Designed miniproteins, single chains, continued (4). Designs and how they scored, part 11

Each design is a single chain, and the fold is of that chain. pLDDT is the mean over its residues in the fold that is shown.

## One batch from the design tools (miniprotein)

Design m12351
Fold by ESMFold2-Fast:
Structure m12351 (fold): chain A 102 residues (1-102)
Amino acid sequence: GSGLAQGIAGALLGMGGAANGTFLKDGETGRKDAKIGYELAKRAIESGDPVAEEAGQAGLSAAGNGFIASGNATGDEEAIKEGKKVLEEAKNAGKGKKGLAK
């Protein structure tokens, strides 16, 4: 059902987190946005809808970058670690698809 909307929301919030952390150096807002984006992206992937899964994977990548950018802006090593973990989850979500990433 609503997995595609959740994946798109996750991608937008994750990108907002990256922009806030990197551009504005507002790591607190960026980390919060990235966390919400991560949760929405995971729900999209778990929906079983192929379009929602693609949107969710993009959302995980955006959220992971948002955590890393926010952690760098604030010196928060935990946020950087969480971002790296989220990027690994995004990479694993894509591993079942051959032809575009090898």
Scores: mean pLDDT 71

Design m12352
Fold by ESMFold2-Fast:
Structure m12352 (fold): chain A 66 residues (1-66)
Amino acid sequence: ARKLLNEILAAVEEGARTGKSVLDEVVKLVEELKALGYTDAQILEEARKISVRAAVAVAEALRVLK
């Protein structure tokens, strides 16, 4: 769980640095967290504890997965 959240943070930080979209990477990592039994609300709450940028990226990935 923490490893996947750290990978989301790394992806969004890289996206901010390069200006490239990381939505597909974040969607994949969110799907892996859901496969581990985490709910959408739990994933978003944990991302918010890490950074605002990670929380925004997770929220957008969750919309795509609907």
Scores: mean pLDDT 78

Design m12353
Fold by ESMFold2-Fast:
Structure m12353 (fold): chain A 106 residues (1-106)
Amino acid sequence: DEVKELLERAIELLEEALKILEKAKPGDEKALLEAEIKIGMALIEIGVAKMLGANPEVIEKLNKAIDYLQKAKDLIKNGGSKKDIDKYLNKAKEYLKKAKELLKKL
């Protein structure tokens, strides 16, 4: 299933972005850029999967994960609190896990 492979690749890219942001120091421009590139690549894979009729619940979970990764990225860039960064990263991880579990059941 080509759609499933696209969504699995998107999940892997977002999990990589998550790991980069978890290790990023405040203002780490290189880490922020690497995470942004991986999120951008995942958005392309998700866009193609959506056009090919991907399950809308999986797409919804992935979009939620991306939203939380972007919020964490913006806090790291602007010197936000570690507590708030970790909260958003944990929410991103939760939605990635939900997307992965839904995809396994399809």
Scores: mean pLDDT 90

Design m12354
Fold by ESMFold2-Fast:
Structure m12354 (fold): chain A 99 residues (1-99)
Amino acid sequence: MLAEEAGRLAIEAALEALKKAEGEGLRKAIAGAISGAGAIFLARHAKNAKQLIEAGRSALSGAENALEAAELAGDEEGKKLAERAIELAKKAIKEAEEL
C-alpha cells in the first residue's frame, strides 16, 4: 500500500519536474518516473515482506531522482512532491522490514 502510494507520488513529482527539466534534469525526471512505475508494479505483485521492501526501495530511488530533477529545474512544487514521496517510501520500507 505505502510503496504503491510512494511510487505514484514519485511519478507525479517526476512529471512536474519534466515540465521545466532539460539535459541532466530531464534524464533524472525520466529515471524517477521509471523507478516510480517499477515500485507500483513490484508492490502489486509482492508475495512477501522482502518483495515489499524491494518495492519501497524502487519508490525511494524514483523519489530521489525526481527531487534532483526538481532541484535542477528550480521547481519548488516538484521538490515538495518529491520530498513527500521520499517520506512515504522510507515509511513503506520501515513497515515492510517489521513484518
Scores: mean pLDDT 86

Design m12355
Fold by ESMFold2-Fast:
Structure m12355 (fold): chain A 74 residues (1-74)
Amino acid sequence: SSEEIKEILKEIKAAFEAGDIARFTELFDRLVELLADDPELRSRIAQALAEARHLYEVDREEGIRRIEELIKEV
């Protein structure tokens, strides 16, 4: 459900705030598995998370902001 997706995305945000990249990767993989039956939504979320991860490397706050925007969209 969208609420389950939002909950995992909130955990991803917390992982970014804590600097826990291993936890981010674990949650990303879990979310991809959860969305196996919806390839379009899976691709959109995976792309957004990959972008957020890239932004996080150069600007932590911008990476966190992208996760917040993604939570709002789902």
Scores: mean pLDDT 86

Design m12356
Fold by ESMFold2-Fast:
Structure m12356 (fold): chain A 80 residues (1-80)
Amino acid sequence: SKELEALKKEIEEGMERFLERGLADPEKAIALLKHFLEHLDELLPGMLPDATPEQREELKPFLEKLAEEGIARLEAAKAA
């Protein structure tokens, strides 16, 4: 849906801002993303209060993938 695609874009933009900030302290940023993944079901209603339960379920794998990719990017930045 158009609403779901708009939410995905907003989330992607938010992740890019988080990762840019996270370069100042990559270990802390990685820990925050791991915490987010561990507690996703608890955090999701508060993050997307206007989304339907069905929209949250559809976004869950997208958010998991973004967070995992973010962790990988931060780990690579730490190694460089």
Scores: mean pLDDT 83

Design m12357
Fold by ESMFold2-Fast:
Structure m12357 (fold): chain A 74 residues (1-74)
Amino acid sequence: SEEFIREMSRLDYLLSQRTFSPELREKLEKFILKAMLLSTDPQAIEDVRELITLLENGASEDELLAFLDEKLKV
């Protein structure tokens, strides 16, 4: 709960630091909603941490899209 809130705050800050394409923004919104719905799942916290790491390392939009497509698979 506190750990998840802390990671989500860090993610929000990193997302505010750059502009994203409409496609990437839509997938980011879906990912965030999914993570919030699964906030008690340890995997959801790890997925948020992976996204944070990609953003901190300056991942390209192609790298972010590939990550989000993998995490949003049914």
Scores: mean pLDDT 84

Design m12358
Fold by ESMFold2-Fast:
Structure m12358 (fold): chain A 93 residues (1-93)
Amino acid sequence: VEELRARAEEALRKAREAIKEGDLEKALEYIDEALDLAERLAPLDPDYARRLLQEAKRLAQEVLKKSETLRDILRAIGLILRAIGLLLDLDLA
């Protein structure tokens, strides 16, 4: 659990750095990694998973606002929808 949380925090940090650098492709990759880690953490630490999903969703929305290519726009929308779905699953549990 601690190891997964540490990996999630690193993924979020790298996503924020990539956004600042304008590397939206890398930012989307790190956000996707954070969502994968949130899904794995959901049964172990649901409160942390919820916070992680909310932050990943916020970062994906930030990437969407900065996206100029259809590929990046669609990937960002996909990540936002995945985060919403995972958050709903947590709320219904």
Scores: mean pLDDT 85

Design m12359
Fold by ESMFold2-Fast:
Structure m12359 (fold): chain A 74 residues (1-74)
Amino acid sequence: SPVTEFFRAMTDPSASVDEVMALAERAVQEAVQNKEYDLALLILDAAIKYGEQRNDQASVQRAQELRRQVESQA
């Protein structure tokens, strides 16, 4: 699943930030479609932390924006 792939990619030192963030967005999209908002927020919190650790400010800002959108639907 996109959720499993996302968490696996975060622990893979060969994975790019772009790859991890793309997996996060797919995982969030699936969780939102299933109305699993707590899961979507958990994925986004993990993505924000990952982006901060990789010093990718653009990815952090994108994940924060998506988190706000998900929170408004919950």
Scores: mean pLDDT 85

Design m12360
Fold by ESMFold2-Fast:
Structure m12360 (fold): chain A 90 residues (1-90)
Amino acid sequence: DDEELLRVIDNIIKLLEEYKAETDPFDRDVLEALIIIQLTIASETARRLGKEEVAELLDKARDVIANTPDPQKRAEEAIKLLEEAKKLLE
């Protein structure tokens, strides 16, 4: 349901905030892997629910994480995309 998808997106935003604060490279890489997995699951779930625009924003967030070298900018841009996805579900 839309509320469950919204909760999943909120949890990913929390992980991204933790990622921004993380100074240990190993722990940051673990958080990055978890974020990518959660974004992939959320995107697939959004598509199953017929929420294609939400799925596209989640896919863009994943692409930002994969292709943006600066960790702070990566997290901030991904959070913006996820906040846009939340607006479509509210």
Scores: mean pLDDT 87

Design m12361
Fold by ESMFold2-Fast:
Structure m12361 (fold): chain A 75 residues (1-75)
Amino acid sequence: MLPERTLRKGDSGPEVRGLQEALARLGYYTGPIDGVYDSELVAAVNAFQERHGLKVDGVADEETIAALKEAVAAL
């Protein structure tokens, strides 16, 4: 499931995997679901933030995660 804490480049683990899966479902991420927050995932987060009127910083903060949960729930 989606993370409940801020994730950024260099993070790894099941929470990052959940973020990758959510962005892949929404069409923003096409890289591997490997649980590593790399430059490709930063680009996907930036694209999502731009489309949803959020601060574009490539960091999956509280606002970004809340918007992702809403977007996935609407699928």
Scores: mean pLDDT 82

Design m12362
Fold by ESMFold2-Fast:
Structure m12362 (fold): chain A 113 residues (1-113)
Amino acid sequence: MEEEEKKKLSEALAKLAMALSIIHIADVLGLSDEELIEMLHDHLGLDPKELEGLSRVEMLRKIMERLEFPEDIIELVVKNVEQGKTAETAQLFAKAAHEVDLEKLKKELEKLV
């Protein structure tokens, strides 16, 4: 992997780990979708207009598409979050941001399903 591509991927993995952590915190605290969107805007610079009217799973999918994750990883993340494994998924992405190994990340995500 090119050094510049590796850095961009590491940043995308870290941003998704943060997004998943914010979504998990919002669920635990019983925050509204409006409050969740504000947190995602404040911490990740996401456009609120792109997230308004979406379910939390649809917001997550939109974030992953914006970060240019491959569809197979998007589907695994969505499945894990729908199964209530949001915190565990966030931890895997935080680890992956240091390792920058998508194949290893995919195997760990498959193990959670």
Scores: mean pLDDT 85

Design m12363
Fold by ESMFold2-Fast:
Structure m12363 (fold): chain A 68 residues (1-68)
Amino acid sequence: GPAPALPAYTPEQRELIEKALKFTNKYLPKLTQEERDEFNRRVAEAVQAGDMEGLEKIFKEVEEKIKK
């Protein structure tokens, strides 16, 4: 299984990962495989950077696409 690597993450990065998982679970049935792959890639970049604002922007873009 995937290594959680929890001790290597800051509290901010852990929060980003948790939010990303919740968002993915909520919207997973509505996303195509390609959209999920792109989403996951962007999320990984935001998590590595500790960029909460970037993560929230990604969520907003995906949510807006799903609403339309």
Scores: mean pLDDT 73

Design m12364
Fold by ESMFold2-Fast:
Structure m12364 (fold): chain A 70 residues (1-70)
Amino acid sequence: MKLSLEEADRAGAGAALAAGEGDGARAKQYSDMLVEGGHMSEEQAAAVAAAGEAGDVRAAGRYLKEGLPK
């Protein structure tokens, strides 16, 4: 799967929102899309999902910001 920059930004926003709600499974779904699109490593995607399960929105946002293209 390939993602455009706009699609990657949308997936990143979705992951951050899911993490804020403590929904690690949904956060992982969005971060997996970023991995498939080449915008994030599998290791970073796992970190985003773990942060989502913990409700750590700040950590999830940091991982997404570091992994996404500018």
Scores: mean pLDDT 70

Design m12365
Fold by ESMFold2-Fast:
Structure m12365 (fold): chain A 63 residues (1-63)
Amino acid sequence: SEEEYERALERFQKLVEENKDLPYEEFMKKIKELRDELLAEGVDPLVVGNAVAEAISLYRKKR
């Protein structure tokens, strides 16, 4: 759902702000950790995948 996507995106946006200065490989470790947490919580894999893609885009724009 849109609400589920917005909640996932908010968590990823916070992760980007807190970790924007990390090298890409270290940043991706943080992304994978949050992805796995959301999947374990039962969030739709498509929603998680879309939020991950947006988070990576935001990280690249902030550098």
Scores: mean pLDDT 84

Design m12366
Fold by ESMFold2-Fast:
Structure m12366 (fold): chain A 100 residues (1-100)
Amino acid sequence: MEENEEAIRALRRPGDVVELFKDGKPVALIEIREDGRVVITAEPGYDEIFEEAKKLAEEKGIEYKVTPNRIITDDLEAAREIAIEIAKKYNLEVKAVRGE
């Protein structure tokens, strides 16, 4: 899904958000926080998405922190690649949200 990849790669600044959907339901969120940290959050009931994100972060050798259902990293490019791989693996729809 090339459109999904483009939407995820458009994440670049604090306040940028991408939501991932399965069958119209939100399953994951990727956000850039005000401090520049990137957070990947799996929605309740989608622990497999959290585990895949963690696995991909480890495979990329990036520094990250975990909280329940969240991966937090300063590596924006790695976070984009993780989101793209998750969207492809689970056939998720992507919505990019930006403040105008």
Scores: mean pLDDT 80

Design m12367
Fold by ESMFold2-Fast:
Structure m12367 (fold): chain A 75 residues (1-75)
Amino acid sequence: HMEELEKEIELLREVARLTERLQAAMDSGADPATVAAILRELLEKAEELIEKSTHPDFQEAARRLVERARAALAA
């Protein structure tokens, strides 16, 4: 239904905002703790998108974000 799609779009917008904030923090040379905190928030939101989305493209994008965030946190 359209209401569920709108909630998925809002969650996707939150993920996009966190991704922009991560890029800005990295570009400005923010400390590793700040970068890690943003990555953890991004991971949480991507996991939520996987759970709540019924759209395969959104789920696939979220899974890729989870993989990238885990790789970044492990580095």
Scores: mean pLDDT 78

Design m12368
Fold by ESMFold2-Fast:
Order: C-alpha cells, then sequence, then structure tokens
Structure m12368 (fold): chain A 87 residues (1-87)
C-alpha cells in the first residue's frame, strides 16, 4: 500500500541516520518522500509523521538532554509545517 511504502522509506531514513548521525538529513528525506506523494491522505501523512517521531525519539536515546530537546523541537516544527501544508 502507499502507507506501507512511505513507512518503509521512514525505516530506511532511520537506518541511514543511525549509520551517519545525520538526523536532519534523514528528516529531510522523509519530508521529500511525503512531498513526492501528493496522493497521500492527511491520515496517511499523520501516520508517517507519527512513525518518524517515534523513531527520532528512540534515536535520541542515549544522547544528551540538550540533543533530545533539539530533536523534539525539530519534530514539533515538522508537524506544524505539515499541518499548514495540508490546510
Amino acid sequence: SLLDELLARVEEARALAERTGDLLGAMKAVVTALLSTPAASPEEVAEVVARAREWAREFARGQSPEQRAITERALAGLEAWLARFLA
């Protein structure tokens, strides 16, 4: 399904970030995948964002409190941006 394909791309981005440490690049890849999929419903977009948020929190495990705060702020910004895009 379309949702399964998008979620697979989120998993690929997570694996790449784990190897490279480039969380921002991984988040950009997720956004690019969503922008390249205009047929995605708001519900599918919300599911993809939720999975990316879950992964990013897990990726930040073991990082400093300052780095975790940056990750949470970036995810909140992504969610706000996508909400505006879908409006």
Scores: mean pLDDT 72

Design m12369
Fold by ESMFold2-Fast:
Structure m12369 (fold): chain A 57 residues (1-57)
Amino acid sequence: MEELREAFRRAGRAMAEAGHSKETIANVARQTAKDLGLEDHADEIAEAAVEGYEEAK
């Protein structure tokens, strides 16, 4: 799980640098978690992506 959180944190940072909003990044992360069969971890994955967004600011 920790490796997955790190991957989404990096992805969120890259998306923020590309001009995507915090809301868009969180929604994309949750959708990706669901697509991977990890809906029970969607909130945790979205939080990691948002951490990446905050790092980009």
Scores: mean pLDDT 81

Design m12370
Fold by ESMFold2-Fast:
Structure m12370 (fold): chain A 84 residues (1-84)
Amino acid sequence: SPEERIKAFMDTLIVATARSGEPIVLDLAAVARALGVSPSAVSRALKEAEEKGLIEVERTEDGRLAVKATEKGKAYAEELLQKA
């Protein structure tokens, strides 16, 4: 389902930035196309993760989004990796 694809993407994103310790820069339109969902759906999922304190989101000068895991996001990523 679209919701399952968005969930898998968000979990993968949080794990990737938690492991690297570096921001991942996203193009919302490109991500939405890759997942087969609307840009609004991706934006909502990012906002929900930010509101839960799992990620920090910063807008770049070229209009992309830089996403980085918080300390809480790193703990969440560790739980995901233990379940895999």
Scores: mean pLDDT 87

Design m12371
Fold by ESMFold2-Fast:
Structure m12371 (fold): chain A 68 residues (1-68)
Amino acid sequence: KKEEELKKAKEEFEKLVKEGKLTEAEILLFKVNIEMEEIRLTKPKEEAEKEIKEIIEKYKPIYEELKK
């Protein structure tokens, strides 16, 4: 189920990128969300939560720069 949702998210993301409708900030958000879901699917819950927090902290400043 989660794997199917991730596949759909990737397909929708690729479609939007090809249509040129996404900003760099929006592209980053999609990539980060996909990466977090992949971590949830491949790692134990406690490890996944820790890595997701690190990813959010890492990408937050980059996202804020892209929004400027």
Scores: mean pLDDT 77

Design m12372
Fold by ESMFold2-Fast:
Structure m12372 (fold): chain A 73 residues (1-73)
Amino acid sequence: SPEVEKAKEEIDKILRETDARVAELRKQGAPREQIARVVLEGLDKAIEIAEKAGLESLKNALQQARDWARDEL
């Protein structure tokens, strides 16, 4: 549906912007804790959009990525 496609595009945009910000922070030598906060913020926004759009499998994948990011960063 158009709503599902729009949600996927919005999630993709958030993840790309998060990746770009993480890359910038790494170039600046930012601490791991700051990088972790940016990653978790991006994933939380993506999870909310996936949940509202009823994208259960994508939401579950994003939640797993969030758990890994929390534990590893």
Scores: mean pLDDT 87

Design m12373
Fold by ESMFold2-Fast:
Structure m12373 (fold): chain A 101 residues (1-101)
Amino acid sequence: SSRLQQLQQLLQQIQSSTDDAELLKALQKTKALLQTGPLSKEEAQVALDMVQEALDKSTDPRVLEEAIEVAMLVLQQTDDHELILRAIGLILRGIGKLLDL
């Protein structure tokens, strides 16, 4: 399967789970996939959707840290203005949640 298909499957897993351990595993797999090469715009969008879902559902510091790292990887690999702004917003939100712990 394509990397995009794998990312979409991981997004579905995150969307269907409320368990911090499952969220963490899905984010770790996402981070590994993002490190395999340059991202398409659609791959970057799916990765940021996963970060947003994890930040919406979790206050676990391991999940928050992994979500921030995924968003930072997207930020480093995208030239799309809207995706850059979204990634920055999600990174700041994740840091804010960590500082509130």
Scores: mean pLDDT 90

Design m12374
Fold by ESMFold2-Fast:
Structure m12374 (fold): chain A 88 residues (1-88)
Amino acid sequence: ARVTVPIPGLTSQQDAQDIVNLIGQVPGINDVVVDFDNRTVTFDIDTSANLRDTGQAVVQATQQFTTPQVAQDVIRAFGIAYSQAKRS
């Protein structure tokens, strides 16, 4: 399911790059697109397989983020995205 979530802490190009490179490599998450101007991230979540493993991999990936506030926003956003994906 394709979902769009806000990342209010997204204020630097490095943070956008961290999201694309680190979250985009997480199994079960595909086609990560960052809209820097609107401070949103759009991506596909595979809701049919191993969503717990995907969630854990997202948390692990955020440990490598340059900005801890953006890492926390991404973890929160993943929870929102999972809820939206269940309705799609």
Scores: mean pLDDT 73

Design m12375
Fold by ESMFold2-Fast:
Structure m12375 (fold): chain A 61 residues (1-61)
Amino acid sequence: SFADVVKSLSAEQVEKVWELINEALAENRIPSVEEIMEATGLSRRQASLVKKWLEELMSLS
């Protein structure tokens, strides 16, 4: 889950994830898995979970 990803991250990675989420919300755009990986340094699996969570969040707005 997204919560499990966040628990596994360093403080620096958590900050990068929240920066990416804020940018995605400001742009009203869901980044690709590759963009998430490049911006945050997350693994493909972790980036996929972040993307899925963003899709769920943005579908409600």
Scores: mean pLDDT 79

Design m12376
Fold by ESMFold2-Fast:
Structure m12376 (fold): chain A 63 residues (1-63)
Amino acid sequence: RELNRRLRETMERLARELGVSVETVSRAGLGYLLGLSVREIARDTGLSQATASRIVRALGEAL
């Protein structure tokens, strides 16, 4: 429950900081959990590789 709250708050913060939707950050996070590479996540979400990498790193640190 606490980890889920922290993850949700991190996704909401990233969405605001990066100027993308929470839905897009959530999709990137799901790709990370499914073992997709940063390049694959960027392609799937339409984000740049730099943005996808930032999301993956922040989510990994939040867990």
Scores: mean pLDDT 78

Design m12377
Fold by ESMFold2-Fast:
Structure m12377 (fold): chain A 73 residues (1-73)
Amino acid sequence: GVGHLRDTGELLRREMGRLEGDYRRRIDEATRHMLVDPEKGRAEKDRLEAEMARARALGDAGLAAITDGIAAL
C-alpha cells in the first residue's frame, strides 16, 4: 500500500529538517566562535557546511526513491 511509503517519506522529511536545523545551529555557533578563534571557527564552519550538504543530498535521494515507488504503484 501507498500508506507505508508515504509515512516513511514524511518521517524522512522530518528527520532531514531536524538534521538541517541542527547543522544550522552548529554553523551559527562556529560562526560565533570565529570571533574568539577565527581559524578554528572557520574550519569547523566549513566542515559542518560540507556535512550538511552531503546529508541533504542523501536525504533528497531517499525522498526521490520513495516518490518514484509511490508513482509506480
Scores: mean pLDDT 82

Design m12378
Fold by ESMFold2-Fast:
Structure m12378 (fold): chain A 92 residues (1-92)
Amino acid sequence: SQGLRYYRQGNYDQSIQIVNQQLQTNPSSQNYTILGRSYNQQGNYDQSIQYYQQALSMDPNNSGAWYGLGDSYRQQGNFQQSQYYYQQSQQY
């Protein structure tokens, strides 16, 4: 997706803007995952976690969102929750 392309280029602000526009017409687990990744890269771990949880509410099999939760909790020092979410990501 366009938002994922901006994310991969390191343009996190552009990724967030484009994905927020896309969510108005095409809400998807992948679009919420891109928001989670972008906020995580900006150090906003609380918003990152919220968007990954929204991604999983739409698609519980989204391994990228499970892995992203693991990374965000690890960055916050919550290693027990991080390990749980990494294990979940390996099931899909």
Scores: mean pLDDT 88

Design m12379
Fold by ESMFold2-Fast:
Structure m12379 (fold): chain A 113 residues (1-113)
Amino acid sequence: DAKELLREAIRLLEEAIRAVEEALKAAQEGDILKMIGLVLRAIGLLIDAERLLEKAEELAKDDERLQKAIELLKRAIELIKEAILAVLKGDFEKARELLEKARELIKEAEKLL
């Protein structure tokens, strides 16, 4: 079921955003080891989400609404990756803006399910 795969991908992406927000907080507090651990967790969640989206795309090949949800979630993944890079560079304002945009795309995708 493509919709169940997309709901699972959304849950993983929401967890990835939370991990990046906690990594940003750890970075601001100078806890670099905690930041690294949270970044690695976020990366793992993004890899799992990408695999679910690949499976959902094959199952929803002829479903334009679900294909649009998949495109929104793929864009959210790219924004979360950019947010991770921003955290690592100390660009905390940019990281927050990217995570907020990723959340908007995830919410838009969820409405299509």
Scores: mean pLDDT 92

Design m12380
Fold by ESMFold2-Fast:
Structure m12380 (fold): chain A 60 residues (1-60)
Amino acid sequence: SSQLQQQIEEAERKSQEYKALGDKLAENATDRELRIKSRGYFLMAELFEQEAEELRQQLE
């Protein structure tokens, strides 16, 4: 359905956004708090990528 496709696109977009945020913070990883936050963003990116994959399986 178009709604499911929209949900997949949103999850993929969020995954990409969180990965970009994590990468940006990791570039200046001299601060412990910034390293923790960067890892948090990477975890969020993985969760949204998993959500997108699960939704894609519903299309098949």
Scores: mean pLDDT 83

Design m12381
Fold by ESMFold2-Fast:
Structure m12381 (fold): chain A 68 residues (1-68)
Amino acid sequence: PPDPSEEEIKEHLLSLGYSEVELVEEVRLADGSILRYYRATLADGTVRRVAVLVRDGRIVAVVEVPPP
């Protein structure tokens, strides 16, 4: 199936409590999965880095990672 749209991923992140999301980096993995890193802002203004794993047209995992 096609990969989820940027809007679909954004809507999913917004549903988790983020007020703003911005794509920072996209990495295509050897197995065909796509790993997308977002800069996501919470309602209180706190900025988080979020990794989204996409496989077979679906969001498989969403994980907050510490900022560099």
Scores: mean pLDDT 78

Design m12382
Fold by ESMFold2-Fast:
Structure m12382 (fold): chain A 70 residues (1-70)
Amino acid sequence: SPKIGETVLVMLANKEKSVAVEATPISETKAKITFYEDGKVSKEEIVDIDENGIAKFEYKGVEFSVAAKI
């Protein structure tokens, strides 16, 4: 499980846009996700983290997953 207060930053890109996601664990099972589109905050939400440190979410109809490391 991710550690509380440890921030994970991932960069996701596709042909139409660049999207950056910042994930900060709030507890062992919850993370705050901040969505950035072209460098601007687009949305914030809280999502579940599984036991492998993976959070899954949707952004403008596109499905994404964020892993804690590597």
Scores: mean pLDDT 65

Design m12383
Fold by ESMFold2-Fast:
Structure m12383 (fold): chain A 100 residues (1-100)
Amino acid sequence: MSAEEKREQARAIVDSYLANVRNIIDELEKGKISEEEAIKKIEELTEKTLAALRDYPELAEVIRRYTEKIIEAIRKKDYKEARKIVGEMREELLRLLREL
């Protein structure tokens, strides 16, 4: 697999993770799920994503660090901050993907 193909694979995993986390926060804001359900879904999604990114430790570390902050914002019912943190995580992940 070429460096370009590896970057595209990593990008697809990252884009899927970001979209799913944003959807969970949206469902939480709409009262469709509880905070406990949202946190559990994010934790399960994160474990699956980190396993998929095993060959990309830099991306995995960014996801771990930002996800902890997102969960903390959810626990505080600060959904605006949670969305902002997802945006910041996206910016950092896209920066690292360009360096692959």
Scores: mean pLDDT 87

Design m12384
Fold by ESMFold2-Fast:
Formats: C-alpha cells, sequence, structure tokens
Structure m12384 (fold): chain A 110 residues (1-110)
C-alpha cells in the first residue's frame, strides 16, 4: 500500500510515511481539543497519504469553526509552519530529521 501511494504521488515511501504521521498528529491535536469530526476527516486523509496542504485546509477550517481568539489562531499558525518545515525536510530526503521533528511535536501535544 505505501509503495503504491509513493508511486502515485511521485515521492519516496519514507515521504508518504511522514505525510501519514503529520495527518495523525493533527488529528490527535484536534481530538485533544474535542473536535472529533474534524479529527476523523484528517485521519481519513492520513490513510490516503494525502499531501500536507489538504490536511492544513481541514485544520484551518476546524479552527475557524471552533475558535476566533488571537491566541488560538497564533497556536494554529505556529503548528502549521512547523509542519511545513517537516514536509520540506521529507521532500529533501531528510527523513530522519522529519521524523525527529514529528516526535518532538507529538510530545509537545501530549
Amino acid sequence: KLEELAKKLGVSVEEVKVHIEVGKLLAKYMRKKGWDEAAEELEKLAEEGSPLDKHLVKFIEAEEKHSTDIKSVTETTGLALRLIGVDINARLGLTEEAERQLAELEAELE
């Protein structure tokens, strides 16, 4: 399944794994906030190996629906920028660095 997704997306198997973990991390964050419906949508995108942009669109939509305060918007923007950094590292073949950054983010969101 991962090899098929990698071929379809024109990326490495390792990059697809990072895409899946990014989606799972965003879903965990949303469930922690009580946004279960949005988390389910992100979990589905993660299973499909969808690119980061699709995950971020759903994440921003959920934030707009559930919060309008500047602090929440700042936290969402900060997480999005860090995830973009993870995606860039994965695309550059720096998969171990991307995995390390994801582990750090997951620990921060516990």
Scores: mean pLDDT 74

Design m12385
Fold by ESMFold2-Fast:
Structure m12385 (fold): chain A 78 residues (1-78)
Amino acid sequence: SEEDIEWIKELFEKGITGGLALTMYYLLLHEEDPTPYIELIKENLDALKDAPPWQKLMLAQALRKKGYTELAEEVLKL
């Protein structure tokens, strides 16, 4: 939702990265149009690099499920 997008933007802006990859995973699973979340991931890859490997794997799996295979590979390389 728009509220969820705004909240995630605030977390990235404040450098609050703990759990962001996991949060994006859950939101991607519930959205028919993942476009706003995809754009946030692309713009904030550096913030996600410090996420635990298991959260990066979960996020990458959600991205692949939504058809974003290249971005999923990029997340896994972080």
Scores: mean pLDDT 73

